Designed miniproteins, single chains. Designs and how they scored, part 57

Each design is a single chain, and the fold is of that chain. pLDDT is the mean over its residues in the fold that is shown.

## One batch from the design tools (miniprotein)

Design m2101
Fold by ESMFold2-Fast:
Structure m2101 (fold): chain A 90 residues (1-90)
Amino acid sequence: AAAARERREKAAQYIVKGVNALKNGDYETAKKYFEKAVELARDVSPTLAAVAYRLLSEAYEKLGDTEKAQKYRDIAEKLAKDAGVDVADL
């Protein structure tokens, strides 16, 4: 569906913006972009959602929130496994 494609494209754009923020040390901005990517990808692409959750985990780790970092890592690993993909290869 056109709506699902648009959501995937927007999620990918937020992932790119979040990665750029993460590289620049702007961990709060990276977190917000990855949260938006998760919201958009969660119901349209398990693989893209797994990528977004993995990156959200990294942003929380950089912010010192180890508990949330582990939670989102576990979600990413589960989604990747269900999709037949190794999360390390995302």
Scores: mean pLDDT 84

Design m2102
Fold by ESMFold2-Fast:
Structure m2102 (fold): chain A 59 residues (1-59)
Amino acid sequence: KVEKGEEYYKKALEAIKKGNIKEANYYLTLSVLYYLEAGKEELAKKKLKEGQEEIKKAI
């Protein structure tokens, strides 16, 4: 579901802000899976790439 994908993406970004990289990866994975479940493959790929870049900047 798109709404769940957005919710978990927000949680991933909040985890990044707190330095919780393990938690950020967990929420990013859930976000991507929910976008894929919603049939939003292109959005899932975009969010995965953007989230991974944010995590790289935090490391």
Scores: mean pLDDT 83

Design m2103
Fold by ESMFold2-Fast:
Structure m2103 (fold): chain A 64 residues (1-64)
Amino acid sequence: SAHLEEGRRLYRQGRYREAAEAYERAIADDPDNAEAWRNLGVVYERMGRHEEAARYFERAAALE
């Protein structure tokens, strides 16, 4: 999706908060997109929000 691609681009630029927002929009459009949940987890890890990251990774795993 466009939001997933936007999130990846923002993440590569180190714009983690904006990347998280883009991934959240991707999830709103397609809540079964495991990649979007996993990428949101990676962003939260980078922001030091480990507990929230773990929940997003768990959600991604459940969709596989």
Scores: mean pLDDT 89

Design m2104
Fold by ESMFold2-Fast:
Structure m2104 (fold): chain A 60 residues (1-60)
Amino acid sequence: MSVEEFMKSINFPEEYLEEVKKLAEERAGPEEARKLGEKHNLSSEHTAWLELYLKEHRES
């Protein structure tokens, strides 16, 4: 699944697409997802889904 497909599936704000792509490319973990959420005041739901996506992407 691409970052774009993931973000669309959970209705994640497209304005953060480049930051999320960078995290995926760098194989960032859940901690970096939490930092992004705090920085941009994202919902707990969006942050939790991003944490799960990055964890799975890194481990796969």
Scores: mean pLDDT 78

Design m2105
Fold by ESMFold2-Fast:
Structure m2105 (fold): chain A 72 residues (1-72)
Amino acid sequence: EKEEIEKKIDEIIERAAALVRRYGNDISPEAVEATLLMMEAAIAKNISDVKEQKELVDKITKRLDELEARAA
């Protein structure tokens, strides 16, 4: 399951990076939030406890989904 969580983290980073590219030409709230989500996802890779890692990834995913919905 750790490998599956790591793949989800990589997907989160890619999705957040896409938002940063879209809104990152200036200081936009969406670009800032997306950048913070990328940082949190990168930190999640260093969590050794699989349950804690999964819970954090799920929270980040929900926040990213909400951000993408607002950006649409």
Scores: mean pLDDT 78

Design m2106
Fold by ESMFold2-Fast:
Structure m2106 (fold): chain A 84 residues (1-84)
Amino acid sequence: SFLEKLEELEKELLEIRKKIEEAKSKEELEELKEKFEKLLKEIEELVKSHPDVFSPEEQEQLLKRLEGEREKFEKLVEEKLKEL
């Protein structure tokens, strides 16, 4: 189901966030950033392409949540860059 797919993609985002703390180079951070952005795009596309599953209000809430995840990720990358 796409709900299972959505949960899988969200789990992958959390795993990438964990890997930020373990990154030892700016190159590793850039790779993790690219993977994170790709996953966010896949989740956004999944949500937008299933209006039969997600109401307009639910789509707005999910997309807003993804934007919050992007902001948190950007802060994690910024803090990690200060340590490298």
Scores: mean pLDDT 79

Design m2107
Fold by ESMFold2-Fast:
Structure m2107 (fold): chain A 64 residues (1-64)
Amino acid sequence: SLFDKFDKDGDGVLDADELLELLRSLGQDPSAAFTEQLVKAIDKDGDGVIDRAEFEAFVSGAVG
């Protein structure tokens, strides 16, 4: 999955930098500030990272 490809540390979460690289791989070029805002929107726990469940919920919402 895209999550596993960009989870470079294998820790089961994506930080803002990993999400930025994922978006760039899809042909997007978001600002760091936009990516940080997107992380905050997805990250319901407020820990500054996106776990697999949060990522899959986001992808399901974006594709539906």
Scores: mean pLDDT 73

Design m2108
Fold by ESMFold2-Fast:
Structure m2108 (fold): chain A 71 residues (1-71)
Amino acid sequence: SLEKMLAIVDEVAERHGYPQQTVDDLKARVKHIYELAEAGAPQEELDRRLELLADTMQMDEEDVARLRELL
């Protein structure tokens, strides 16, 4: 669910000490990826966007896998 994906963003942001403005921006990006998945976007596009998000947030492979499971 989107709510669970946003909770993962909060967890990663807390680990790295991101300011609230950055957290809000990252949550908007996750919401956009979720909306693309709901609209039937191809898996390659979703994976590309998740990899860019992961790079921005300094997420490890386990965090990325958790997000993929919720799409």
Scores: mean pLDDT 83

Design m2109
Fold by ESMFold2-Fast:
Structure m2109 (fold): chain A 80 residues (1-80)
Amino acid sequence: MKKEASEIAKKTAEHLRRLAELFRELGAEELARLAEEAARRAEELAKEGDLEKLLELAEEAERRLRELYAREREALLAAA
């Protein structure tokens, strides 16, 4: 299990880094920063091999994404 968790965390970090590059090219700098932070965290978890921590990281990333989306939505609603 720990070996599998470490491999999953490593692949997750790679995917998040690619996602951060994509967001940066699209001008979504806050989303890019979120993805890059998550990638660094996933790299740390890869060394620990802790699947539970990886799941917590995913939940935190989802929460931050929802918060950013809500703020942007409120800005659009205020502009209307």
Scores: mean pLDDT 69

Design m2110
Fold by ESMFold2-Fast:
Structure m2110 (fold): chain A 80 residues (1-80)
Amino acid sequence: SEKLELELEAAVYILAAAVYLVVTKKDESLSKEEKLELLKKAIEYAREAIELAEKAGNESLKKAGEELLKEAEEEKKKLE
């Protein structure tokens, strides 16, 4: 199913975004520049997850992506 493939791809991007966000928040050894780079990747992956989830018609995955995007953007603003 093409829908299932889109949902699995969205889930992978959600996991990737979540991992980069958690690393940025928990790893105290990272520089500001390294944190900004990880947050940019988290934002990119969250945006991809939202698009794929929307194409799949999966509201739960879309909401998960939107929550990660919001949190990553808020963390980025704290470093600016």
Scores: mean pLDDT 89

Design m2111
Fold by ESMFold2-Fast:
Structure m2111 (fold): chain A 68 residues (1-68)
Amino acid sequence: SRQDLIDETRAILTEVTRLAAQRGDQAALDQAFALSVELLRLERDDGSVAQLQKLRDKAQALLQQLRA
């Protein structure tokens, strides 16, 4: 569902923020913050499932970079 995508993306961004903060990776923190703002905007403005999927994919890519 749309709500499941929002919840999944939020969980990914929470993990990204935790890892980036632990590593002192300011660039990753800035990216996570920007994606979090975009998630809030899409939730507020009834953004499309396609937009939410793209945001989730961006969050996932950032998480993968931090785990490498």
Scores: mean pLDDT 88

Design m2112
Fold by ESMFold2-Fast:
Structure m2112 (fold): chain A 80 residues (1-80)
Amino acid sequence: MVTLTVILPNGDKIEVELGDESGKEKVERILEAIKKVDEITAKILQDVYEKKKEEVEKIVEEYIKKKEPLDLIELGKKLS
């Protein structure tokens, strides 16, 4: 089990508990956590994820491995 800190576009931080799940399940868990606090951002990220699934999953795993906060604005820039 690992905790990923996610930085929302407004600068708020949330923590998401992740297991030894697939990359898809990890991203889905992150999206569900974001949706509870910022539904609009979650919908935007869901659209990006549907278009770039492997790239999003790879970036998420890299942040988990490095134990660094995932900044959603920076994620969006990398995927643009």
Scores: mean pLDDT 82

Design m2113
Fold by ESMFold2-Fast:
Structure m2113 (fold): chain A 103 residues (1-103)
Amino acid sequence: SPLAAETRTLSLAAMLYLSRGDIDKAEEAREQALKLAEQLKDPRLKQLVDAAVEAGRSLSHEQINSYLLNSRGDWEKAKEEARKDGLDALAKYFEMLDKVGSS
């Protein structure tokens, strides 16, 4: 759905803004994403937003971009690589992104 796609985009934006220290922009993106997730009543979208925020708070912009670039859209592979590196929040983000990517 278009709203689910927008929620995914806003979750990515919140994660990247947090990793750069753009706290105000991250909070705006997070609030909008959570509102859309609530409207869709899909708990996976809320889990995606929560994982994105946790990853963005714990990791640098360069670390996150490295995983995004190396995944080439293979979110299952990105999840396993992040787990192997002990990055639980980022792994959860990729897990939820894969689960909601079909909606």
Scores: mean pLDDT 87

Design m2114
Fold by ESMFold2-Fast:
Structure m2114 (fold): chain A 57 residues (1-57)
Amino acid sequence: MYTLEELVEDAIRSLKAALAAGVPIDVAKQALYDHYVRLGVPEELAKKAVDEAVKKL
């Protein structure tokens, strides 16, 4: 299982890559959140990680 810190670092990398590819931030955020939930990450933790990553962009 990922820690919050590991998820935030992964989310920052994934969001930066998506934005560089021209994906809108809202689409990238939703896709990343859905991806983490499918991997078995708790919904609350997935949301926190994505939200924290966006703050660090």
Scores: mean pLDDT 84

Design m2115
Fold by ESMFold2-Fast:
Structure m2115 (fold): chain A 69 residues (1-69)
Amino acid sequence: AEELYRKGVEALEKGDYKTAAEWFIKAAEATDDPQKRAEYYRLAASAYLKAGDVKQAMEAGTKADELLS
């Protein structure tokens, strides 16, 4: 999970927002920690918004909210 998160951060640093979001989704799916999963989905939502993909951002944000509610 942490390795996938690191790849997402590297993609953000390069400005590859869609790629970053995809890595953060994979990190969320790979972790068994609900708190980290929610954090990764929130990061994916932010990255999708930066990429202009509002629909994917909404979906990722909803997944994060479901884990915290």
Scores: mean pLDDT 81

Design m2116
Fold by ESMFold2-Fast:
Structure m2116 (fold): chain A 70 residues (1-70)
Amino acid sequence: GKKGGQEGIKEALATLLGLDPEKTSLEEMLEELVKRGIITPEEAEEFKRAFEEDLEKAFEMLGEIVERTG
């Protein structure tokens, strides 16, 4: 369901960033990605929208983020 997909994305981002998904919000994770130069502030806003409205797009964007960190 929608909640399961959202939790999966948060867990993946937390793992990628070395953060605790239970103690870190999505917004804090996106801010950390911007601070590390992995995404732009504009991409963070797009990701936030996709996370709420289009989980398939959010998973696609997550894949791009993972590729940039490899």
Scores: mean pLDDT 81

Design m2117
Fold by ESMFold2-Fast:
Structure m2117 (fold): chain A 85 residues (1-85)
Amino acid sequence: MSEEELRRGVADVVAAVGVLLAKKGKLEEAKELMERAVEIDPKNAHALAKLGEVYAKLGKDEEAKKYYQKALEIDPENEEARAGL
């Protein structure tokens, strides 16, 4: 794999674990993990949209909108980001 492919794969796995934590109600832990996924791959639209969703669930609507907008800049068809705006 290229370095880019490896980074994307690692970010996807970290984001997937973050989604599972969010589903279990561990929103702060989910946020921390998804922030790391975005640090590993800043162009991961899925991780950006999920991070926005977690911020919205935490009541941080301004931060949520920021991440949804970033996700749409990467992937304009991202349904979660569109629904969050």
Scores: mean pLDDT 81

Design m2118
Fold by ESMFold2-Fast:
Structure m2118 (fold): chain A 99 residues (1-99)
Amino acid sequence: SKEFEEFLEKVAKALGNKALGIEEGVFSDLLPEELKEKIRNLSKEDFEKIVKVFYEAIKNGKVTLDELEEEIKKSKELSEELKELALEFLKWLKELSGA
């Protein structure tokens, strides 16, 4: 969970904590159990691939949830399965933000 919490902190900081309206610790508790299990079952390498795609997108000025969705879909480093997981996470973030 700590690696996931560090990932959420980086995403929250990059998107702006005010835009998300959510504390890092609260994200972990609000995650659907099915999504938590999928993330726990990821290898360190696969998790780092997802984090890298989000980080590179944000670094390149892609900071909206819709822009992040397009960058995930275009990624050459993520398998289709990892893209689906990253998109599930992003969908949950959109729902949580009240968008």
Scores: mean pLDDT 68

Design m2119
Fold by ESMFold2-Fast:
Structure m2119 (fold): chain A 68 residues (1-68)
Amino acid sequence: MEELFKVAKERGYEEAKRKGRLLSQEEIEALAREVMDELGAEPSLLPVAKFGLAEGSAEYAIEKYKAE
């Protein structure tokens, strides 16, 4: 569980950084499925992956906002 959240959060941050914006809900859902598949995680943990991606995406947006 801890590993899934950590990987999802890091991926959410990197994807938001590449796009230069907050990730959409659709992008978070697609990336969550990728992370789940990569780690072989239980389907019941999908909300954890989504949470991690959303947190990472938000961290990038906050950093960018503070730099302006």
Scores: mean pLDDT 80

Design m2120
Fold by ESMFold2-Fast:
Structure m2120 (fold): chain A 75 residues (1-75)
Amino acid sequence: SEFDAFVERLGAARSLGEVLRVVLEYRTGAAPDEETFRRAVERLVGAVRAGLLAAGHSEEEAERRARELRDRLLA
């Protein structure tokens, strides 16, 4: 599926720039509806928050950074 390809590409991304490129390619190429795109962003944001916590960031810092990413991707 387009979403499975998106997740695979995100897993291969090595920088924030690559993450943003993959998100833009999914948004413009696959052209998901707003609800599908929103769900994909929420899943990505959840994964980023979990990764920050695993890396030793505080719960407050992880939540703040995840929210900032969500706002940028959904703007």
Scores: mean pLDDT 73

Design m2121
Fold by ESMFold2-Fast:
Structure m2121 (fold): chain A 67 residues (1-67)
Amino acid sequence: GPVSLEEAKELVDKYGVLVALGADKEALARELAEKLGISVENAKRLLDLGLQGRVEELNELIRKYVS
């Protein structure tokens, strides 16, 4: 079923933390894309915004991609 905006934000945060700890960004972006029903490119953009601390832009992009 469709992912909620809150669940999407929690997934991006969780995966961003894993990337920051040295996990494979490409593999996590693919998994995130599947969970959110978006492209791998869009999942990478969400992860990058989260890692950069660009929280307002991240929240806006999540609304656009998963709504």
Scores: mean pLDDT 84

Design m2122
Fold by ESMFold2-Fast:
Structure m2122 (fold): chain A 71 residues (1-71)
Amino acid sequence: MRERLEELRELARQFRELAERLRAEADRLRREMEESGVVSPDAEARIRELEEGARYLEEAARRLEEEIERL
């Protein structure tokens, strides 16, 4: 039981850390566009992909946290 709980907590933490990194990268790209005054379609597409990935990971972490709460 303890090993399972530790594993789930570690996975949830890893997912949240990765989501935070993806959001930070998206914010960095937005800031670069603001500083340059140029909007890049490729950068916009990447920002959207990063945000979608972050949301997916946040949802996965939430589901793991729910499983932990039930144990």
Scores: mean pLDDT 81

Design m2123
Fold by ESMFold2-Fast:
Structure m2123 (fold): chain A 90 residues (1-90)
Amino acid sequence: MEAENREYAEQLRRLAALLDEAARRSKDPEVAARLREIARLLEEAARALEAGNWEEAEKLAAEAEELLRALAAEAPEEVAAAWAAMVEAA
């Protein structure tokens, strides 16, 4: 439903904003770049949801989640806050 898509899109945007904040705090430019890329994928997923393209949105969100999991394994401290907020939002 439209309301559910809007709420889910807002959740994805909140996570993207949190990842952008984590990127600004990161002193490692490679980690910061990866966090920004994941945030960008989540923003694209949110826009796809608002456009009614749920399949594309789920694919983009899944790709972002996989990239975030990989980054969390490599840089756990920098991703911990973003990951915890995502789990609380779910």
Scores: mean pLDDT 75

Design m2124
Fold by ESMFold2-Fast:
Structure m2124 (fold): chain A 111 residues (1-111)
Amino acid sequence: AAEEAEEAAEAGREAGTGVEAAEAAGRAANAAAREAAAAGGRAEAVAAAGVAGAGATAAAMIGRRGGDEREAALDAARAAEAAAGAARRAGAERGAEAAERAAEAAREAAE
């Protein structure tokens, strides 16, 4: 649901670390991908959003396991931006906007 993506974006703004911001970006990206699938969007766009969401999750996991926090936040932001673009093409506008806001928060946490 779009609401899950919006909640994740808010958590990203409140994040105290780059890892927390990366995790929020991953949650927003995956929620946007689920909204795209639920909306019955085009199969290619739905698949692209899902792959990008998984990438955001992977980036966050690397950061959580002691990888570079800044790189994790930046990688999660890029993946969430890709998920947002795909979700928007699939008709999930609210989830896409939330994933974009979560990506912005992750980029800010990386600086």
Scores: mean pLDDT 85

Design m2125
Fold by ESMFold2-Fast:
Parts: C-alpha cells; sequence; structure tokens
Structure m2125 (fold): chain A 61 residues (1-61)
C-alpha cells in the first residue's frame, strides 16, 4: 500500500471516477488532467489518497 505503484493505483481509481462523467472521446484528455491534479493534491496539499480512495471504493448502498 505504500509503494509508488500502489499510490498510482489509487490515483487511477480517482481518475476513473471523474472520467466516467466525461464523453468517451474526451476521456483520455480528462484522465491525463485529473491524474496531474490528483498528484498535485497529494504532493502540494498533503491529501491522504489512501483514505480518500477507501471512502470512494466502499460507498454505502
Amino acid sequence: MLSEEEREAIIDELVARYVAQVPPELRASAARTMRALARHLYYEEGVDLAALAANTRVLPA
């Protein structure tokens, strides 16, 4: 959970959630932008990506 690959997996999940709201032809561009933003939030804002992803993955019914 603490490796670079694990952090990238969490970012991918966050990106996928956002990209689901975007038209298919724009998803690649949206994914790139959202990855950059998620990384910015992690490195600049200190956002706990693991906690954020856990809340997103285990949504109540």
Scores: mean pLDDT 67

Design m2126
Fold by ESMFold2-Fast:
Structure m2126 (fold): chain A 68 residues (1-68)
Amino acid sequence: AALPAASAEERAETARLLREILGMDDTQIAEFLAGLEELDLPLPDREEIETIKAAAETGKAAARELAA
């Protein structure tokens, strides 16, 4: 059977987490969610979003180390 698309409520919850955890704007959130839909990827869990934040902060630290 075909997998059901994520519900509007589930998408709204993910959007809220992206906004609260990553500080994303609604435009950035819309682009992120559209990308997931094009790739048929599931919506990220809170822990996955927190992992993205940690990776972004690690990247910033590495960039500062390289630039300094």
Scores: mean pLDDT 71

Design m2127
Fold by ESMFold2-Fast:
Structure m2127 (fold): chain A 61 residues (1-61)
Amino acid sequence: SLIDEFLARFRELLQQGASRAELVRFVSEAVEEMEAKGYSPEEIGLFLQGVGDLWAEHLAA
């Protein structure tokens, strides 16, 4: 799914040491693309939850 693709790309950015500003910009652009493609608020919420989980795990490691 597009959500799984965006989460995989976000994980890659974290692994590459992307800045907070780059991570925030990526998430914003991903949400805009999902909205443009007709994704529901619930589906976007699942993406944002996944982003939060990956980011928290990265900061804890």
Scores: mean pLDDT 87

Design m2128
Fold by ESMFold2-Fast:
Structure m2128 (fold): chain A 56 residues (1-56)
Amino acid sequence: MEELRKELHEISKKLAENFNKEDADKYIELMKQIEGLSDEVYEEIKKNVEEAFKKE
């Protein structure tokens, strides 16, 4: 948990400086591990994020 929290903090800093899909995906993955999101909810969020980055 402590290591995941450190990674979350680092990703948060990177997103604040340069918002990008790779870091956003990593943030969601860390949220799944920390918050215990169900696999179905996790996949739905990932799909929605990917679609959002493709749409303007």
Scores: mean pLDDT 69

Design m2129
Fold by ESMFold2-Fast:
Structure m2129 (fold): chain A 55 residues (1-55)
Amino acid sequence: SDEEALRLAREAGRLARQGRYAEAAELLFKASELMTDPVIRRVAEAEAERLLALA
């Protein structure tokens, strides 16, 4: 779960660097659901919302 969350977060970062903000946000929301640490999850959710606003 944590390994899968990290994989999805890395892919989201790659998509964001390509300007593919909506797809990056979708993957980062999915990654946040797999995160066990509530603080890290909240940070990931906030970043996903920021990326979605740019789309």
Scores: mean pLDDT 85

Design m2130
Fold by ESMFold2-Fast:
Structure m2130 (fold): chain A 67 residues (1-67)
Amino acid sequence: GAMEEAIRKKAGEDQLKGGAYAATGKFAEKAEVTSADKTTLEGIAVAGGKEYKVKIDAKTGEAEVIE
């Protein structure tokens, strides 16, 4: 339902923000999920006025930042 979708969206955005913080040392202002599957979460995060592409491995929790 709409509530479950909102929770999943927020969880994905929060994970992307965490990945951006781990890579840059700056808190993310916003994040958007662009792709999500069982193995990978991908999206965009904005931290310190700069846009970062973030990729998170669902099995390991490892975050990779691509500029």
Scores: mean pLDDT 75

Design m2131
Fold by ESMFold2-Fast:
Structure m2131 (fold): chain A 71 residues (1-71)
Amino acid sequence: AEEAFDKAVAVLQPRIDAGDAEAGAKEVALAVILSVGKREGKSDEEILKELLRKARELGEEEVAKILEEAL
């Protein structure tokens, strides 16, 4: 889950570096899902499914595609 997460959020990094606060907030939202899922002992598959759902809710199609490919 962590490797797929890192690859997916790398899509947001150029926007974050450009000062896009919305992109930064989206990265934080996804990081919270990963962190909470790991703390709760969720499987990598369960965490990836939650991340995918959130990426789609945020309108991040490229992020969602990378997460879906990891499932």
Scores: mean pLDDT 83

Design m2132
Fold by ESMFold2-Fast:
Structure m2132 (fold): chain A 88 residues (1-88)
Amino acid sequence: MKKISKEELDAEVRLALAYMQLGILKTIAKNASGEAKKLIEDSIKRLEELVDRMEKAVKEGNYEEVDRLFEEAQKLFRETMKKLEELK
């Protein structure tokens, strides 16, 4: 077994959390309509691009880039959830 570093483990956990957030948005999108659906589908596309970039950064051992992309993904998810609340 490859000995996993703390930095590698932290990066893998961040990637897993980003995948979970993407799954949450996809689930909400199935039950959304109108303006809310358009908003969440736009956010899903942007988050998928961030997740793909994070997966590449993890594979390349670029943990600083994983941290940066994770912060960007967290901001996107938070802003999307806030806008969805405003549409209620």
Scores: mean pLDDT 83

Design m2133
Fold by ESMFold2-Fast:
Structure m2133 (fold): chain A 56 residues (1-56)
Amino acid sequence: MARELALKVAERLYELGHDEETILSAVRAVLRHYGVSDEEAEEIIKEVKELFEKKK
């Protein structure tokens, strides 16, 4: 649930032309809001970074 939302938010912000630093900050804020654990948050951040690499 939170993972899918974070990935969709990252993809939309990337399409709007935001830089990677801003997108990662926004993703972390979303995960914190939903009470995601630090361990789960790190796994989701890795997936977001992989998403950026696929779009480059």
Scores: mean pLDDT 79

Design m2134
Fold by ESMFold2-Fast:
Structure m2134 (fold): chain A 85 residues (1-85)
Amino acid sequence: SAAARAAADAALAAYREGLEVGLRALAGELSEEEARERIERLLAEAKKALQALLASGDAAVLAELRARLAALDAEAAARAAAIEA
């Protein structure tokens, strides 16, 4: 559904931004306080979007979101490892 796609896109956008904030904090480019504030707001946004998606029951959109989140996690993990090296 269009509502499920919108919710998935919102959740994905918030999650992606949260990963970027975390990576910037890890690299020392952002203060821990700023990172924490941004991540808290993004987590609240992602939670609301995910709840809306789960309520839709759109299994196909949920599966697509899971795959995209897994890809973002893998990319972020590789970038984090490079920063910590």
Scores: mean pLDDT 84

Design m2135
Fold by ESMFold2-Fast:
Structure m2135 (fold): chain A 64 residues (1-64)
Amino acid sequence: AEEIVQVLEEAERLPDEEARRLLREFVERYGLSAEQLRFLADEAEKLGKLRVAEIFRELARELE
């Protein structure tokens, strides 16, 4: 919970390429499923982190 919040905050502040790399590394590190990524995208959207939410949705589609 705490670690995901920190990653979301950092990704929102980074340029697009670095944000994508950070989030992809996070997904790979924790072995997240497409369903888990969709859940995280919805949570990021609720927090106003629309760019992060979009990246998670793209990564979820890549895993399907």
Scores: mean pLDDT 79

Design m2136
Fold by ESMFold2-Fast:
Structure m2136 (fold): chain A 77 residues (1-77)
Amino acid sequence: SNAKKAEELEKRAEELAARGSEAYEAGDYAAAVEHFTEAARLLKEALELEEDPKKKRELAQKLTAVEIQKVGAEFEL
């Protein structure tokens, strides 16, 4: 149950990160920050639910990447 919820949160975070990248490329930095912020929130929630150490590392790496993209978008505001 928790593993399945973590996977659903990860997938939704990936969709939001993709929308954030799209917004960034379009020059909509405010929308990019919003999407990356929500993606990071969902990845943090997935990390709390995940119990597999390998999957936790993968989620942490994805979270780091999204946080870097968010900071990049914030510098453009």
Scores: mean pLDDT 91

Design m2137
Fold by ESMFold2-Fast:
Structure m2137 (fold): chain A 87 residues (1-87)
Amino acid sequence: MAELGVGATTAKGYGASDTPQGIEGAAENGRRAAEKAMELAGEDGPISVGVNTSKFGSGTARGEGVEGPAEAMRKAAEQALKDAGIS
């Protein structure tokens, strides 16, 4: 679902050049949460929080600040894991 490239894209509205490692961590969290949710759901694809990590993987970082998308992805990852009973 979410690859390291998604982390770079989540910084599209952030200052991606400031700390790419941080944004990649957010993408990693989103990916693992999506995988966990799908694994527990029987790979149906849908996750409880409706994460759209694929959309974040298409584009270039704009450099605006490290908030918004990365936070959304992180929260979605946390919710997916909690919904799956993993936290």
Scores: mean pLDDT 43

